# Ledger of designs, part 82: designed miniproteins, single chains, continued (5)

Each design is a single chain, and the fold is of that chain. pLDDT is the mean over its residues in the fold that is shown.

## One batch from the design tools (miniprotein)

Design m18844
Fold by ESMFold2-Fast:
Structure m18844 (fold): chain A 87 residues (1-87)
Amino acid sequence: SLSPAQKEFRERLEELAREAEEKGLSLEEVTRRVYELIREAHERGLSFEEIDEIANEVASSIEDPELSELFLAASLRAIARLRREAA
């Protein structure tokens, strides 16, 4: 079972995916908001491995292939950036 922090991160990513589909959010807006959610999850004590696993699970659940690929790319970039900043 997921911890409260893992569950909240997953729910917020799923909500962002729904909003992106319903409102047609731009690539820039989705990328920015994915970065913010991943940064917050890391600040709440989630490991980069836990963040990567949850982000990949959420992206894989997205029916729109283009949006799914965007979430995967944005998540990978966010994790890479935060790993560099944490070094």
Scores: mean pLDDT 86

Design m18845
Fold by ESMFold2-Fast:
Structure m18845 (fold): chain A 98 residues (1-98)
Amino acid sequence: AMDSVEFQVDVARALVEISAAVTVNYLKRKVEKELGPEKANEIAQAASDKAGEVIDKNLERMRKAAEEGKIGEFTRQLKAEVEKAINDTVKKKVEELK
């Protein structure tokens, strides 16, 4: 059912975006204590941009996963991939800005 697939993709995307925002905000607060608010804001923006890129690249794969009845598993995997991309971006930017 196409309507069901589109609804599942929309919900899955929203859940991944919420998870990404929570991860970025958590890391921003930690970085702010070490590097101050200006550098923390710059690092958080870079991490948010990277998270968005990873999500956008996976939208077609999300549709396929929903069609195959595997959206829950794919959403879990994508959350982990996005969290890793956020952590890697934060680590790299902290090393560049210290």
Scores: mean pLDDT 87

Design m18846
Fold by ESMFold2-Fast:
Structure m18846 (fold): chain A 91 residues (1-91)
Amino acid sequence: SLEEKVSRLEKALAEAERIYQEKPDLTPEERQAYRDFIAALETALGAVRAGLTPEQMRALGFDPEEIELAQEVIDGKITPEEALERYLARR
């Protein structure tokens, strides 16, 4: 359901923000990567709330890797921590 999709993304966003706040010794590059990940989740949350499908997001020029990552979080296939690790590994 839309409610479940929104809830999973909100949980992922809250967890990413928590990790970001609890790690004061992040390098400038790591800090930027965390902020980029948080922004990507906020964008995905907005798109899901607007009723956009992954196919519509691709058509609008969204990053395919970020769409895939957001979809895996929405589907409950990965934890917020695993999503963050995958995003950071991409950088």
Scores: mean pLDDT 76

Design m18847
Fold by ESMFold2-Fast:
Structure m18847 (fold): chain A 63 residues (1-63)
Amino acid sequence: MKPIPKEVEDALIRAYTQGKIDLETVQELAKLAAEKRVDEAKELAEKLPPEWREILLKAFETI
């Protein structure tokens, strides 16, 4: 699997461990980040609570 930026990986792990997103959402966001499909990743992140949405959108800017 193509590595994603550590900032994106850390943000996804934290959101999952805090129960803010499910495993399927983590896997989908990780795939989109690995494929550099930033716009689609941002659309999926918009469905998250505002605190995590902002963190993930900022992390995706590193892709």
Scores: mean pLDDT 74

Design m18848
Fold by ESMFold2-Fast:
Structure m18848 (fold): chain A 88 residues (1-88)
Amino acid sequence: MEKIDLSGLSDEEIAELVKKTVEELGGSNAKVKVVTLSGTDRKVASVTATGPNGKGSSFDIDLSTGKAINLQGDVDFGKEVASKFVVS
C-alpha cells in the first residue's frame, strides 16, 4: 500500500488528507490544523479525533519527518494514522 507524501502540499491539503485518513481508519470527530511548533520554524499537523473504539486520540504529525509526536489517549490509533504518511 503506497503511503501519502505530504511534501509540497498546502496546509489546507495536508489537513484534509489527514482528516480523510482518520475517517477511512474508522475514526470520527477529526479536527486537524497545521501549526508551527513554539520556539521553532518546524510545522506539525495537530490532530484530535475519536478512534474506532470511541476513545479520544490527540497527536501531532511532524511535517519534517512524517512521524507521530505528542501522542495522548489512543496512542495506537494516532500511530496508525501517521503511518499512512511520509515526507520526502
Scores: mean pLDDT 82

Design m18849
Fold by ESMFold2-Fast:
Structure m18849 (fold): chain A 83 residues (1-83)
Amino acid sequence: MVDEDTGRALLAALQDRRDLGERLSLVSTVRIEYDEATGELRVVDGPPDHDYLLTVTPEGLQVRRLSPEEEKRIREEGLPAPD
């Protein structure tokens, strides 16, 4: 799960990026998992019925909506182990 400091940094980035904040309005209400080794944020099991992959890069946040197949895989197998 995302710790408070990581969540606060994510919210600050979304506030600076209004377009991302509007697109990711659902992210703050879903479960977010943070991979400390890779710096990736992974969003699972959130309403209305879609999950998102968040990647933190030097250029900012990259966001991709997960496909139904990816959502099913994550729910059945879990998130990949951090490398």
Scores: mean pLDDT 50

Design m18850
Fold by ESMFold2-Fast:
Formats: sequence, structure tokens, C-alpha cells
Structure m18850 (fold): chain A 75 residues (1-75)
Amino acid sequence: SAALRAMADGMEAAIPAQVAEAVALGLDLRAVAEAARARFEAWAAEAEARGDLESAARFRELGRRIEAALLAAAA
């Protein structure tokens, strides 16, 4: 759907700022990465249940990218 695509695009654009904020706040980046991955997988499953396989794949990719960015910052 167009709404899910716009949401995903906004989330992608926000990844660098969200990672920087988590680092600045001294958060447990591994815990944040796990929570973010679970949230994006839940959104992907919801999109898939609606028949929106493109948005589901997009959310799973975003979840992997934010997880990788957070884990890289934690290293």
C-alpha cells in the first residue's frame, strides 16, 4: 500500500538519526537492535497478512539494516 510505503521510506531516512540518538543516550544497543528487529518483523507480518508482500519485504529489510547499524555502533 502507498501508506505503508511512505511509512517505510520515512523510517529508512530516520535510521542514522535514531542510531545516533541511541548512542548519545547510552542505551543498550544490542537490546535496542533486538527490539527494533522484532518490531519490524511484526509490521512485516501484518503487511503480509494484508497481501502486501512488497511492504513486508521492505519492513524486513529495514529491520535488518537498523539492527546491523546498531550492532556496528555497539562494537
Scores: mean pLDDT 83

Design m18851
Fold by ESMFold2-Fast:
Structure m18851 (fold): chain A 74 residues (1-74)
Amino acid sequence: DRRRELARQAAEALRRAGDDRSAEAVENAIAQGDIDLAVGIARQRAAEILEKGGTPAQLEQARRVLALVAQIEA
């Protein structure tokens, strides 16, 4: 399932951004079969990281999450 694999990659990117709690929430949504919820959590948290600011590495991972979400929504 391409959507599930992309959502899993978004969770990993959130973890690399230092947001283990949000990564776990996305993984839990995937485990429950709720990919739309997983995408919603990932998109919201990536947007919050970009809004708050952070290290260049954190912002790069947040942008990667949004790119993965865009692929799921296409």
Scores: mean pLDDT 86

Design m18852
Fold by ESMFold2-Fast:
Structure m18852 (fold): chain A 78 residues (1-78)
Amino acid sequence: MTEEEEKLLSLVREIGRALQEARAAGMDPETLERLRKRVSEAVKKAIELLDQGKFDEAIKVMESALEEARREVERARA
């Protein structure tokens, strides 16, 4: 795997952990489902960008998805 692919896999794992934390924090089921859909769309877009050789853009898309997931975890805790 390339270093970019390893970075993307790491981001996917971190997003998965954030979703697990959101569920553990008692996030509303509808909000959690919407977040999962947004993450799924981001992953699909990142794969398309990776296929185009746009590795930096793919990483940015995944980083944005991770930050969104983290923000939703914080909201669930509030």
Scores: mean pLDDT 80

Design m18853
Fold by ESMFold2-Fast:
Structure m18853 (fold): chain A 72 residues (1-72)
Amino acid sequence: SPYEKLKKEILEIAKEVMKAYKDNAPQSEIDALQARLGEKLREAQETLSEEEVKEIVEEVEKVMKEKLEEMA
């Protein structure tokens, strides 16, 4: 389904963004990953219901929180 596909893609990019920050990646790499994340979130907002987008955002927040705790 579009929901499952976009959720998977968004979560993978979010994990890549967090890893890039942890690894002190070049700003150009971080910017490219953030641009991809923004593009996929926009696609989700245009394609999915508000409830489905909210579920994806909540999962992204959980992943980012867990990764930040691992980095502390």
Scores: mean pLDDT 81

Design m18854
Fold by ESMFold2-Fast:
Structure m18854 (fold): chain A 67 residues (1-67)
Amino acid sequence: GPAEEEARRAVEEGERATVRAAALGGDKSQIDAGARAGKEGGEALERGDYETARRLGLQAKEHGLRG
């Protein structure tokens, strides 16, 4: 449903932002925080906690963008 689709997209975008920041030699603390949030978001997505997954995906994206 829409909640799952939004959560999946948020986690995917967060992971991409973190990977891009790492590839560009960004700030290690932001990259590490983004990677952790992305991992936790993926785990939330696996257990069907779409609200938590979406929040964590957005958090990962913000960390990636700040790196």
Scores: mean pLDDT 88

Design m18855
Fold by ESMFold2-Fast:
Structure m18855 (fold): chain A 68 residues (1-68)
Amino acid sequence: MEKALEDARRALERGEVGEAEAILKSTQAWEDVIDRVAEALGISREEAAKLIRDMDPQAVADFVRALQ
């Protein structure tokens, strides 16, 4: 799981958002990222998903990196 997040972060750093999304979805790590964001910020899963969706690729990469 941590490897999938790291691989997705590297894809985002290259500007390959579609590849990062595919990596996360294929391992269900996307759901884990959303759950961790929701828990860390004290918001709903729906609000966390919208936040991630609206972030710039670099900001998403930084956030995924912070989720250790």
Scores: mean pLDDT 67

Design m18856
Fold by ESMFold2-Fast:
Structure m18856 (fold): chain A 75 residues (1-75)
Amino acid sequence: AVEKAIELLKKAKEEVSKIDPAYTQLLDYIIKVAEEEGIEAALKVVDFYIQTAEARGDEKLKEILEKLKEELRSL
């Protein structure tokens, strides 16, 4: 399960790097949390960034993170 989550996170990192390279740092942190603390902890971090993106009006970041959340929840 964790190995597949890490693959999904790395793929998401590649996708966000094409949109905005600054987003890769957020994905690197989520990957680290998933590896060290597991998928449930990583999902909490994703939820936090979704809330932050929504509060800031960052619609593109919110959309990417919501898609990632659904992919992680389906594991």
Scores: mean pLDDT 81

Design m18857
Fold by ESMFold2-Fast:
Structure m18857 (fold): chain A 77 residues (1-77)
Amino acid sequence: AASLIAEGNALAEEGQRLYEEGRLEEAAKKFREAADLWLKADPTDANAAYALRDLSRVYEDLGKLEEAERARRLAEE
């Protein structure tokens, strides 16, 4: 639905803003929430892949390397 796409976009935008502010844990939460919304609807959704790549980058910056690798693999499926 259009409302779910809009919600996912808003979460991803908030995640990007938090990442730019250096608030990495909060940024990761927002990107994960955005990806979850899109993956629930369609696991091949390109928006979900973008959010998962952003999430992977944030996890790398946090030192959560296992979570980063998992997110990257999901984005590349």
Scores: mean pLDDT 78

Design m18858
Fold by ESMFold2-Fast:
Structure m18858 (fold): chain A 75 residues (1-75)
Amino acid sequence: SLQEEIDRLVDELAKRRGVSREEAQRMLDAAIATVKATLERLREQGAEPETIDRILDEFADALGLSKEVLRELLG
């Protein structure tokens, strides 16, 4: 499920960074907020849908997520 994939990512992030699961969740939340703000800014500047889609793919790759999971996290 999507929640299981998110839980796995948070657990992996916590282990990799040597932080608590709660801190890892905060880090993920901050990263997703940054992605969301960046995409909203690009849309406001009139970026084409194809450009937004490409940038979304780049963020998904950088975060180690599937595009589908990233879309769900963005709402």
Scores: mean pLDDT 81

Design m18859
Fold by ESMFold2-Fast:
Structure m18859 (fold): chain A 100 residues (1-100)
Amino acid sequence: SMLDEVIEKLREIVRRAVESMSASEAERRRILAENLELYKEVFEKIKPYLSEEEQKRIEKGIETLERIIKEGSEDEILAALIALGVEAQEFIKKVEEIKK
């Protein structure tokens, strides 16, 4: 189902965030960019299940992540990878509740 596909993409974001901990700085920036694209795909699919406040919060988060990928420091990239991984784990819980 679409929700099962969403959960799998979120699990991939978490997995890649963990892998980034042992990666080079250049690889971390690439992984963050790829994880952000997965997160955008997830967001478009679950958007109808989210409040307007949640949608706006996520949209602002995406804008911040795009800035960090383009011009952020190595420390900002690492912090963003961790934060997006945590967000993905929380979203898995929300999507599993929607499936019930």
Scores: mean pLDDT 87

Design m18860
Fold by ESMFold2-Fast:
Structure m18860 (fold): chain A 74 residues (1-74)
Amino acid sequence: MDAAEAARAAAEGARRVGEGAGAATSAWQPLKHMEEQGGSEEALRLAREGYEAGTAGDHEGAARLLEQAAKAAE
């Protein structure tokens, strides 16, 4: 899985959590893969911000930030 794929999977996970059906594990696993993959600093920063937003309960903001991380990983 490349960094962009990991970020997109995390964004989808955040959206599902906001809908009451998601799993935190899904969002975390892709983010860990992105870090291990050695994604760009900007992509990793956006992914971390997205994860933090989701943890704070802003699932819509988390999804947007993780989508931006996926784009930055290109």
Scores: mean pLDDT 64

Design m18861
Fold by ESMFold2-Fast:
Structure m18861 (fold): chain A 109 residues (1-109)
Amino acid sequence: SRQEKILEFLELAIKELEQLKVTRDKDAAIEKIKEAAKELGVEDDGKMIVMDLNTIRSDADVDALIETLRVEAEWIKRNPAASSAAGAVLQAAVDRALARQEERRRALA
């Protein structure tokens, strides 16, 4: 099912983010995540994670993204009927973007 593929993709993305903290090769992480999304047929979900990766600047950003993906995965597991839930990954991505915008606003104040 789509939800099984999304869950598999999120697990792979989390593993690549953990490796990014060791390798420091953001471009390689992006390439691997894009390829995994393509192989699993979840390119739209992969695109959102790649957009988030382009905003990563620190290990704290990596940890925040990993935590967000874990929360998304748990939500999808509990809501199998929302497996058309491109909406779940998109909503979490929106919430994460809003949180980062607020953090930047506070850092500049």
Scores: mean pLDDT 72

Design m18862
Fold by ESMFold2-Fast:
Structure m18862 (fold): chain A 100 residues (1-100)
Amino acid sequence: SIDDIIEELKNILEELEKSIDYLKETGDVESVIKQLELIIKNLNFLLKKTKDERAKKAIEEIRNIVEETLKKLKKERDVEKAIEILEEAYEKIKEILKKL
């Protein structure tokens, strides 16, 4: 159901928040990159099993945000800037979820 998809997307948002908290505590950008790669895999799995067209578009938008965030993090050497990049991604995803 669409409610199940919304719940899965909320779980993904919570995982992103945990990644931000982890980065703030550890400065370990490499582990956060691996965590985002796992989020992308989970989004791709969710996209394959989603039949609702509105939900599918939301998942694709969220996936694109996470993929662009991952590209930025792979180039970023400053932990504070990496945190800012992730927080911007979190807010964008949160706004997409509000529209569902």
Scores: mean pLDDT 88

Design m18863
Fold by ESMFold2-Fast:
Structure m18863 (fold): chain A 73 residues (1-73)
Amino acid sequence: MKREVVLEAPKPLEPGTVLTVLRVDGNKVTVVNSVTGEILELTLLEGEVRAGDALVVTKTEGNIVTAIAITPE
């Protein structure tokens, strides 16, 4: 399943960045960058994400990130 989500990141993320969702706790989303191994905590603003989802960053406006969430099932 694919869906668009909007998140606030602690730093700007480049379009094309792939993140794996490790944990969701309310609106707090813990992710790992699939290339660098960096762990980040994001705030979910719109949409929904699940642990295990892949997030592909499509647009960045400062710290606000639009991504496509892909559930592997």
Scores: mean pLDDT 82

Design m18864
Fold by ESMFold2-Fast:
Structure m18864 (fold): chain A 120 residues (1-120)
Amino acid sequence: ATKDKKAFAEATKEYAEYLLKSEDESERLAGHFQLGYSYIALGKYEEAIEHMKKVLESKVANDLLKGLAHYFRGLAYEKLGKYEEAIKDYEKAIELLEKEPEYADEELIEEARKKIEELK
């Protein structure tokens, strides 16, 4: 239900804000990723993009986390009607996620490919 999704997004946001206060860079990156994800669920796409950008600018984030950050930033750009930016993020998400086949969700890669086709 819509109510349950909003409650889950708010709880995820609170936990992410806690991670953001960590002295551990990896925990702060997880915080930025989870905040970005929560903001997408809450319809706050500009805020989502800024948090995903923090993950993507990191020298510590691995290809899996960066691939996921590109995917969800692409979703936020798509919702804002920024289709060229969305396509570029989806293309980069596929590139990075395909390097991590044991951990990457094949359905996310397939959805990114469909999004690129639909938005071109």
Scores: mean pLDDT 83

Design m18865
Fold by ESMFold2-Fast:
Structure m18865 (fold): chain A 60 residues (1-60)
Amino acid sequence: DAEKKLKTTENIIKAIQENADATEKRLGSTEEGRKAAERYKEGNKLMIDNLRKQAEAFAA
């Protein structure tokens, strides 16, 4: 059921966003940490995009 898979994907995205926010807050205290947090943010965006595409593929 595509609807259930989409709902699960939304929950995963929410968890990723919450974890990313906490990580940015922790790592932002140093210049090296800020750069790491920025790359983590880029990775999260790619991961979320892939999760959405994968959910659409599962619905097909």
Scores: mean pLDDT 75

Design m18866
Fold by ESMFold2-Fast:
Structure m18866 (fold): chain A 68 residues (1-68)
Amino acid sequence: SLKLARAYAHIMEKHGDVVTFAQLKEELKEVVPELSDEQIEKAFKEVDKNGDGKLDREELIEFLKSLS
C-alpha cells in the first residue's frame, strides 16, 4: 500500500532504528486512521517476538505487511 510505504518512510526518518508501540500507533492514526487500536496491537504482538515493546527496522516491515 502507498499509505503504508509512506508510514514506513516517515517512521524511519522520525524514530530511526527502533520504534515503540505508542509511537507506531500515533503515526498510523495519522496515515491510516481506518486501522483500529485492536488491529495495530494484534499486529504488533505478532512481530514483537521478544516482548520488549519495540520494533526494529526488520520487525517494522513485518508489522506493516501484517496490516495489509
Scores: mean pLDDT 75

Design m18867
Fold by ESMFold2-Fast:
Structure m18867 (fold): chain A 72 residues (1-72)
Amino acid sequence: DVARARAFGEGAVAVMREHARVSSPQETRKFGEALVAALEALGRAHPQTRDEYLAAAERVREVTEQEVARKE
């Protein structure tokens, strides 16, 4: 279900933003990397909704870099 995959991805991005708000730059990078890996794995496991999970992974990667840059 594309709608569920999209909603899950939005939730992952929201969790990334909240975690980054209270974390160090190093903690933010590690959590972002783990979350991207998890989303990419979900994309591989669910080919029909892969693009939604990969889009979420890209957004998490972008948010991670923005939050780290803001703290440095």
Scores: mean pLDDT 83

Design m18868
Fold by ESMFold2-Fast:
Structure m18868 (fold): chain A 95 residues (1-95)
Amino acid sequence: MTEEDRRLLEEALAPKREEIEALVAELSKEADKLAPTIKSEEERVRAVALLTAELFRRLGLDETAAAAEALAENGDPDQSPVREALLAEARALAA
């Protein structure tokens, strides 16, 4: 992700900043509960993808959430599809 992409995301999501901070805090607590039960890289990838999908769904980023859920199903550590979906939805929010 470039500095330009990061700035675009910050600007598009600025109206949801407080909601994002609250959701990140809540999901961080859930991640802490799951961390001691994760015994493999595949389980870690799935857990992260599912928590990320939940965050995006609560923010109304349904396409990004779907991409994250697909990564959880496949066990793929490559986050590129999620990042591309997020950038596309952020651009739509900014328009």
Scores: mean pLDDT 70

Design m18869
Fold by ESMFold2-Fast:
Order: sequence, then C-alpha cells, then structure tokens
Structure m18869 (fold): chain A 70 residues (1-70)
Amino acid sequence: MPLLQFDFSRKSREEIIEYFEKLVETLKSDPSIPEEAKAYAEKALEAVKAGDLATAQEYFQKALAIAEAA
C-alpha cells in the first residue's frame, strides 16, 4: 500500500524519530520489501537523528519508490 506523507514541520524531533523507528521496524519485518528499500529507510532514520530532515526526506522518498515498485 502507498505510505502516508509525513509533515516534518509540524512534529517534534522526538516524534519524527519515533515514527521513523516504527516504520523501519515494519519494513524490516516484511520479507517482501527489497533490502535496498530497507537500507534507504535506515539511512533516513540516521539523518533524522542527526537533525538533517532534508537528507532524511530524500532517503525516505527513495525507500518508498523502491518499496512501491516491488
């Protein structure tokens, strides 16, 4: 199913991190999702934790595109 868009401007850093942690866990638990998509999701989470929301959004979009194509 298509993933929901996330508005980073309306969330605290802690809420954004929690959201991405849950999303990465969900993707990792699904064997139908390609490893490349999981890798980009993990990179997005690392970028969020570093405070780089622009890089996080880029990696997240790549993860979504790969997951939706699979």
Scores: mean pLDDT 72

Design m18870
Fold by ESMFold2-Fast:
Structure m18870 (fold): chain A 73 residues (1-73)
Amino acid sequence: MEELIKKIKEITQQGIQAASQLPDPEIGRLASQSIEELGKKGIEYAKKGDLEKAKKTVEELEKQVRQLQQLAQ
């Protein structure tokens, strides 16, 4: 459980970092908010023991972070 929460926090931080590198600061702010909310939901599912929903949230976070990283390059 702790490892999953740590992973969600790490991916969330990577997403926030990628969003901060976007050329439009307003789009970056909205992207950061979206990533933070998704990370928060993932941690909530993990704490409740809903591993299936927590894992799906990790997959969605990883997808969104990859998209942001492509836009930031």
Scores: mean pLDDT 82

Design m18871
Fold by ESMFold2-Fast:
Structure m18871 (fold): chain A 64 residues (1-64)
Amino acid sequence: SAERAALLTLPPREYVRAAGKRLLGRELPDEVVDEILAATGGDKEAMGMWMAVHLDELRARAAE
């Protein structure tokens, strides 16, 4: 979709924030955004995969 294509044009930090908000319905804490960037080196494909693999953990942390 056009929305997904637009997300891929964002800088790494903005991409993970936008993708996280889309997946969880709320903003990720900055701590979590920093963890994802550190774990993936800012690679968007790796960031998307990391979020998918850790989805249950992200949901728990977003609920706090």
Scores: mean pLDDT 78

Design m18872
Fold by ESMFold2-Fast:
Parts: C-alpha cells; structure tokens; sequence
Structure m18872 (fold): chain A 99 residues (1-99)
C-alpha cells in the first residue's frame, strides 16, 4: 500500500537527483523528480521522504516541493498512484536504455 508507493517515490527521487548531479541528463532528471514528487505527495510518508531526499540536493529542492504541492491538490486515488508508479518505472528503464 503506502509503503510501496513511498519506496517508488524515494527511488525515483534518488535517480533524478543523480542524473541532475551528473550534468548529463538534466531534463530527464527533472522529469523523474516531478514524477517522484507527484507519487510522494499522495501519502504523508511518501511526501516527507521525498522532501528529505530533495533537501540533500538544493538544485532540485524547489522543483520537488512545487510538484509535491501540486500532487497533493490533484486528488489521486491509491489505485491511480500504483499505476503511476508502474508507468514511471517503465519510463526510467526505457530512458536509461536509450541513453
């Protein structure tokens, strides 16, 4: 339930930050952070863990916080969040293989 969703948000946040720090895939890193923030915003635990990771990288923090606020207002259901998690996982793998 919330644990799986939180773990996905955390994983995506870490991957996005790594891409931004490498300087090789900034746009992709930012998109990953947006997806992670949207997923995390749907649960209190997910939101806080994503915020903690974002605070470790000031470069992405503002973008992550903005997306968390937007995600909270979106009204997603738990079911839609699990589906979104699967979609972002596929997107990350696809992008990593293409690049």
Amino acid sequence: EAARLTEEAVRLTEEGIKKLKSGEEEDEGLELLRRAATLGAQSPEGRRRVQELADRDTHSRDKVYAELATGEASGYTAESLLEAGRLVDEEIRRKQEER
Scores: mean pLDDT 63

Design m18873
Fold by ESMFold2-Fast:
Structure m18873 (fold): chain A 97 residues (1-97)
Amino acid sequence: SMMERLRKIEELKEKLKKLEEELKEKYEEAKKNLSPEEQERLTKLLTAEGQLEAMELLLELELDVEDVQAAAARLAEEMRRLGLPEELIERAERLAR
C-alpha cells in the first residue's frame, strides 16, 4: 500500500540521518592525526562505506531493489578503479546480485 511505502521511506530517512551523523563523527575523530593525502584517502573510504550502508538499508526495506543492485555494481567498479579495500568491493558485489 502507499501508506506502507511512505512508512518505510520515513524509517529509511531516520536511519540515513543517523548514518550520516556517525560517518561525520568518525571522519572528524580520524582526520586529527592524518596528512592531507591520508585525509583524501579517508574521505574516499568513508564515502564508499556510507554508500554501501545506504544501499544495504534500501535493500533491507525492499525499496528500489533493481536500481540499488545496479548502483552497487557501478560502485564496485568505481572502488576497484580507486584501489579501495577488497572487502568493500566484495560487499558491493554481493549487493549487486
Scores: mean pLDDT 79

Design m18874
Fold by ESMFold2-Fast:
Structure m18874 (fold): chain A 96 residues (1-96)
Amino acid sequence: SKITILRVPTKEQAIELARELLSQGKKVALYLKGTDKETRELEQDPNFLGTYTPRDDQQQILDDLNSKKPDYLIVTDVLPQSILDSLKDVGEIIDL
């Protein structure tokens, strides 16, 4: 299956969108500038695969995404080109 990348302008919108998609049984991961108490709440859902940040190792993010294969990757910041170029089964990239 293909990973759909959703680009949103704010962390609040990313979290709201993640909750909606998780309620539909979709597997979701986030790429945000940082983590907080709101992102920790999402970890209670087994379909929530994790929150990545620019401080995380890019190879580790790639290995994790290729292993866990989310339906949606929601981003509030620019994804590194190295991740985009090496990520398997990229579907659509949608700006919201």
Scores: mean pLDDT 84

Design m18875
Fold by ESMFold2-Fast:
Structure m18875 (fold): chain A 78 residues (1-78)
Amino acid sequence: SEEAERIREAEKILKEGYSTLRARVAAEQKLTPEQQAAVDRELKLTLLEAGVIVGRASLRAHQQGISREELIEELEKG
């Protein structure tokens, strides 16, 4: 499901962290300094959003008495 994919992508983003993601974007994109500042801001927002996605999934799993991984697996089965 799209929801399961979104949670797994958010986990991956958090695992990689800001510095690693910034370096990857810089290598893939030919950006001006102004564009790099905009990307820096967007990466920080992306990490915050990923944290919210993972946090909400963990809360939902806890409310159901299961792990976040078990919740993701149930979403993948649907």
Scores: mean pLDDT 80

Design m18876
Fold by ESMFold2-Fast:
Structure m18876 (fold): chain A 68 residues (1-68)
Amino acid sequence: MVEEGREKLLEIAREVAARHGGRVTVSILGDLYEVEAAERPAADGGTVVLASSKGKRDSLAIVRITPA
C-alpha cells in the first residue's frame, strides 16, 4: 500500500501541479505534504517532483526524483 500510495500521489500531484501552476498540497494521515512538479521534463526525459512533509515523518511521503 505504501508503494501504491506513493505512485498515485506522484502521478496525481504531477498532473495537478502542472495544471495549476506548479504546486499542490496533499494530506496523508492528518499531515500536510507540499508537492511541487516541474513544468518540463528533465534532460534525461524524466520529471522532477518535490515533496516535503510538514511536521511528521516521511514514511508516506513521495520522494524527489531527479534523473541525469
Scores: mean pLDDT 47

Design m18877
Fold by ESMFold2-Fast:
Structure m18877 (fold): chain A 99 residues (1-99)
Amino acid sequence: MDKDISKQVRDISDKNGVSKYKDDIVKNVLQGSKTGTVGLDDDLFTKIVKDYGSKTAVNLQKDLSDYGVDKGFMTKDAADTTIKSYTVKAKKIEDKIKS
């Protein structure tokens, strides 16, 4: 199971152009599969926003949330709440960088 998740999550990271952090992203998804919520931790998400921009970071979280729903690791409602929360976080990080 963990090997298949690791491969699929790395593929999602590569698709979003975030290959630099793919091992950390895998760790976050594996932890999320046990807790019922797949979300990037604040430190990792901030690094991705700084290196790749808010749009890339939010799209990555959306793809990971969709993956979590498809695998039964989280509910659609939890995924929607996560995406909304991370969209707000990304804007705050981007605004702080630009100021």
Scores: mean pLDDT 81

Design m18878
Fold by ESMFold2-Fast:
Structure m18878 (fold): chain A 85 residues (1-85)
Amino acid sequence: MSGEEAIKLAEKGVELIVNDPSKITEGGQLLGLAIIEAAENKDIETLKKIKELIEEGLKKATDENGKAALEDALKGVEEEIKKLS
C-alpha cells in the first residue's frame, strides 16, 4: 500500500468514526490498517499525517465510543512514530 493509499484509508476511518456511530468498528479497522501499513514501511511522514487526521477527528467527535476509538488510534500512531524516531 502506498503512503497516499494509507492516508485515504485513515481519512475514511476517521470519517466513519466521527459521522456514523454504527460504523465505529469499521472505521477503527481502516485506521488500524493504515497505521500498520505506514509503520511496516517505516514511513514516518505518513504516520504523522495519519496522526493529524486523528487529532482533527477528535475535535469533531461527539460520541463517547467514537472518541475512545480515536484516542486508542492516536496512542497507537504515536507509539509507532516514537519507535521510528
Scores: mean pLDDT 86

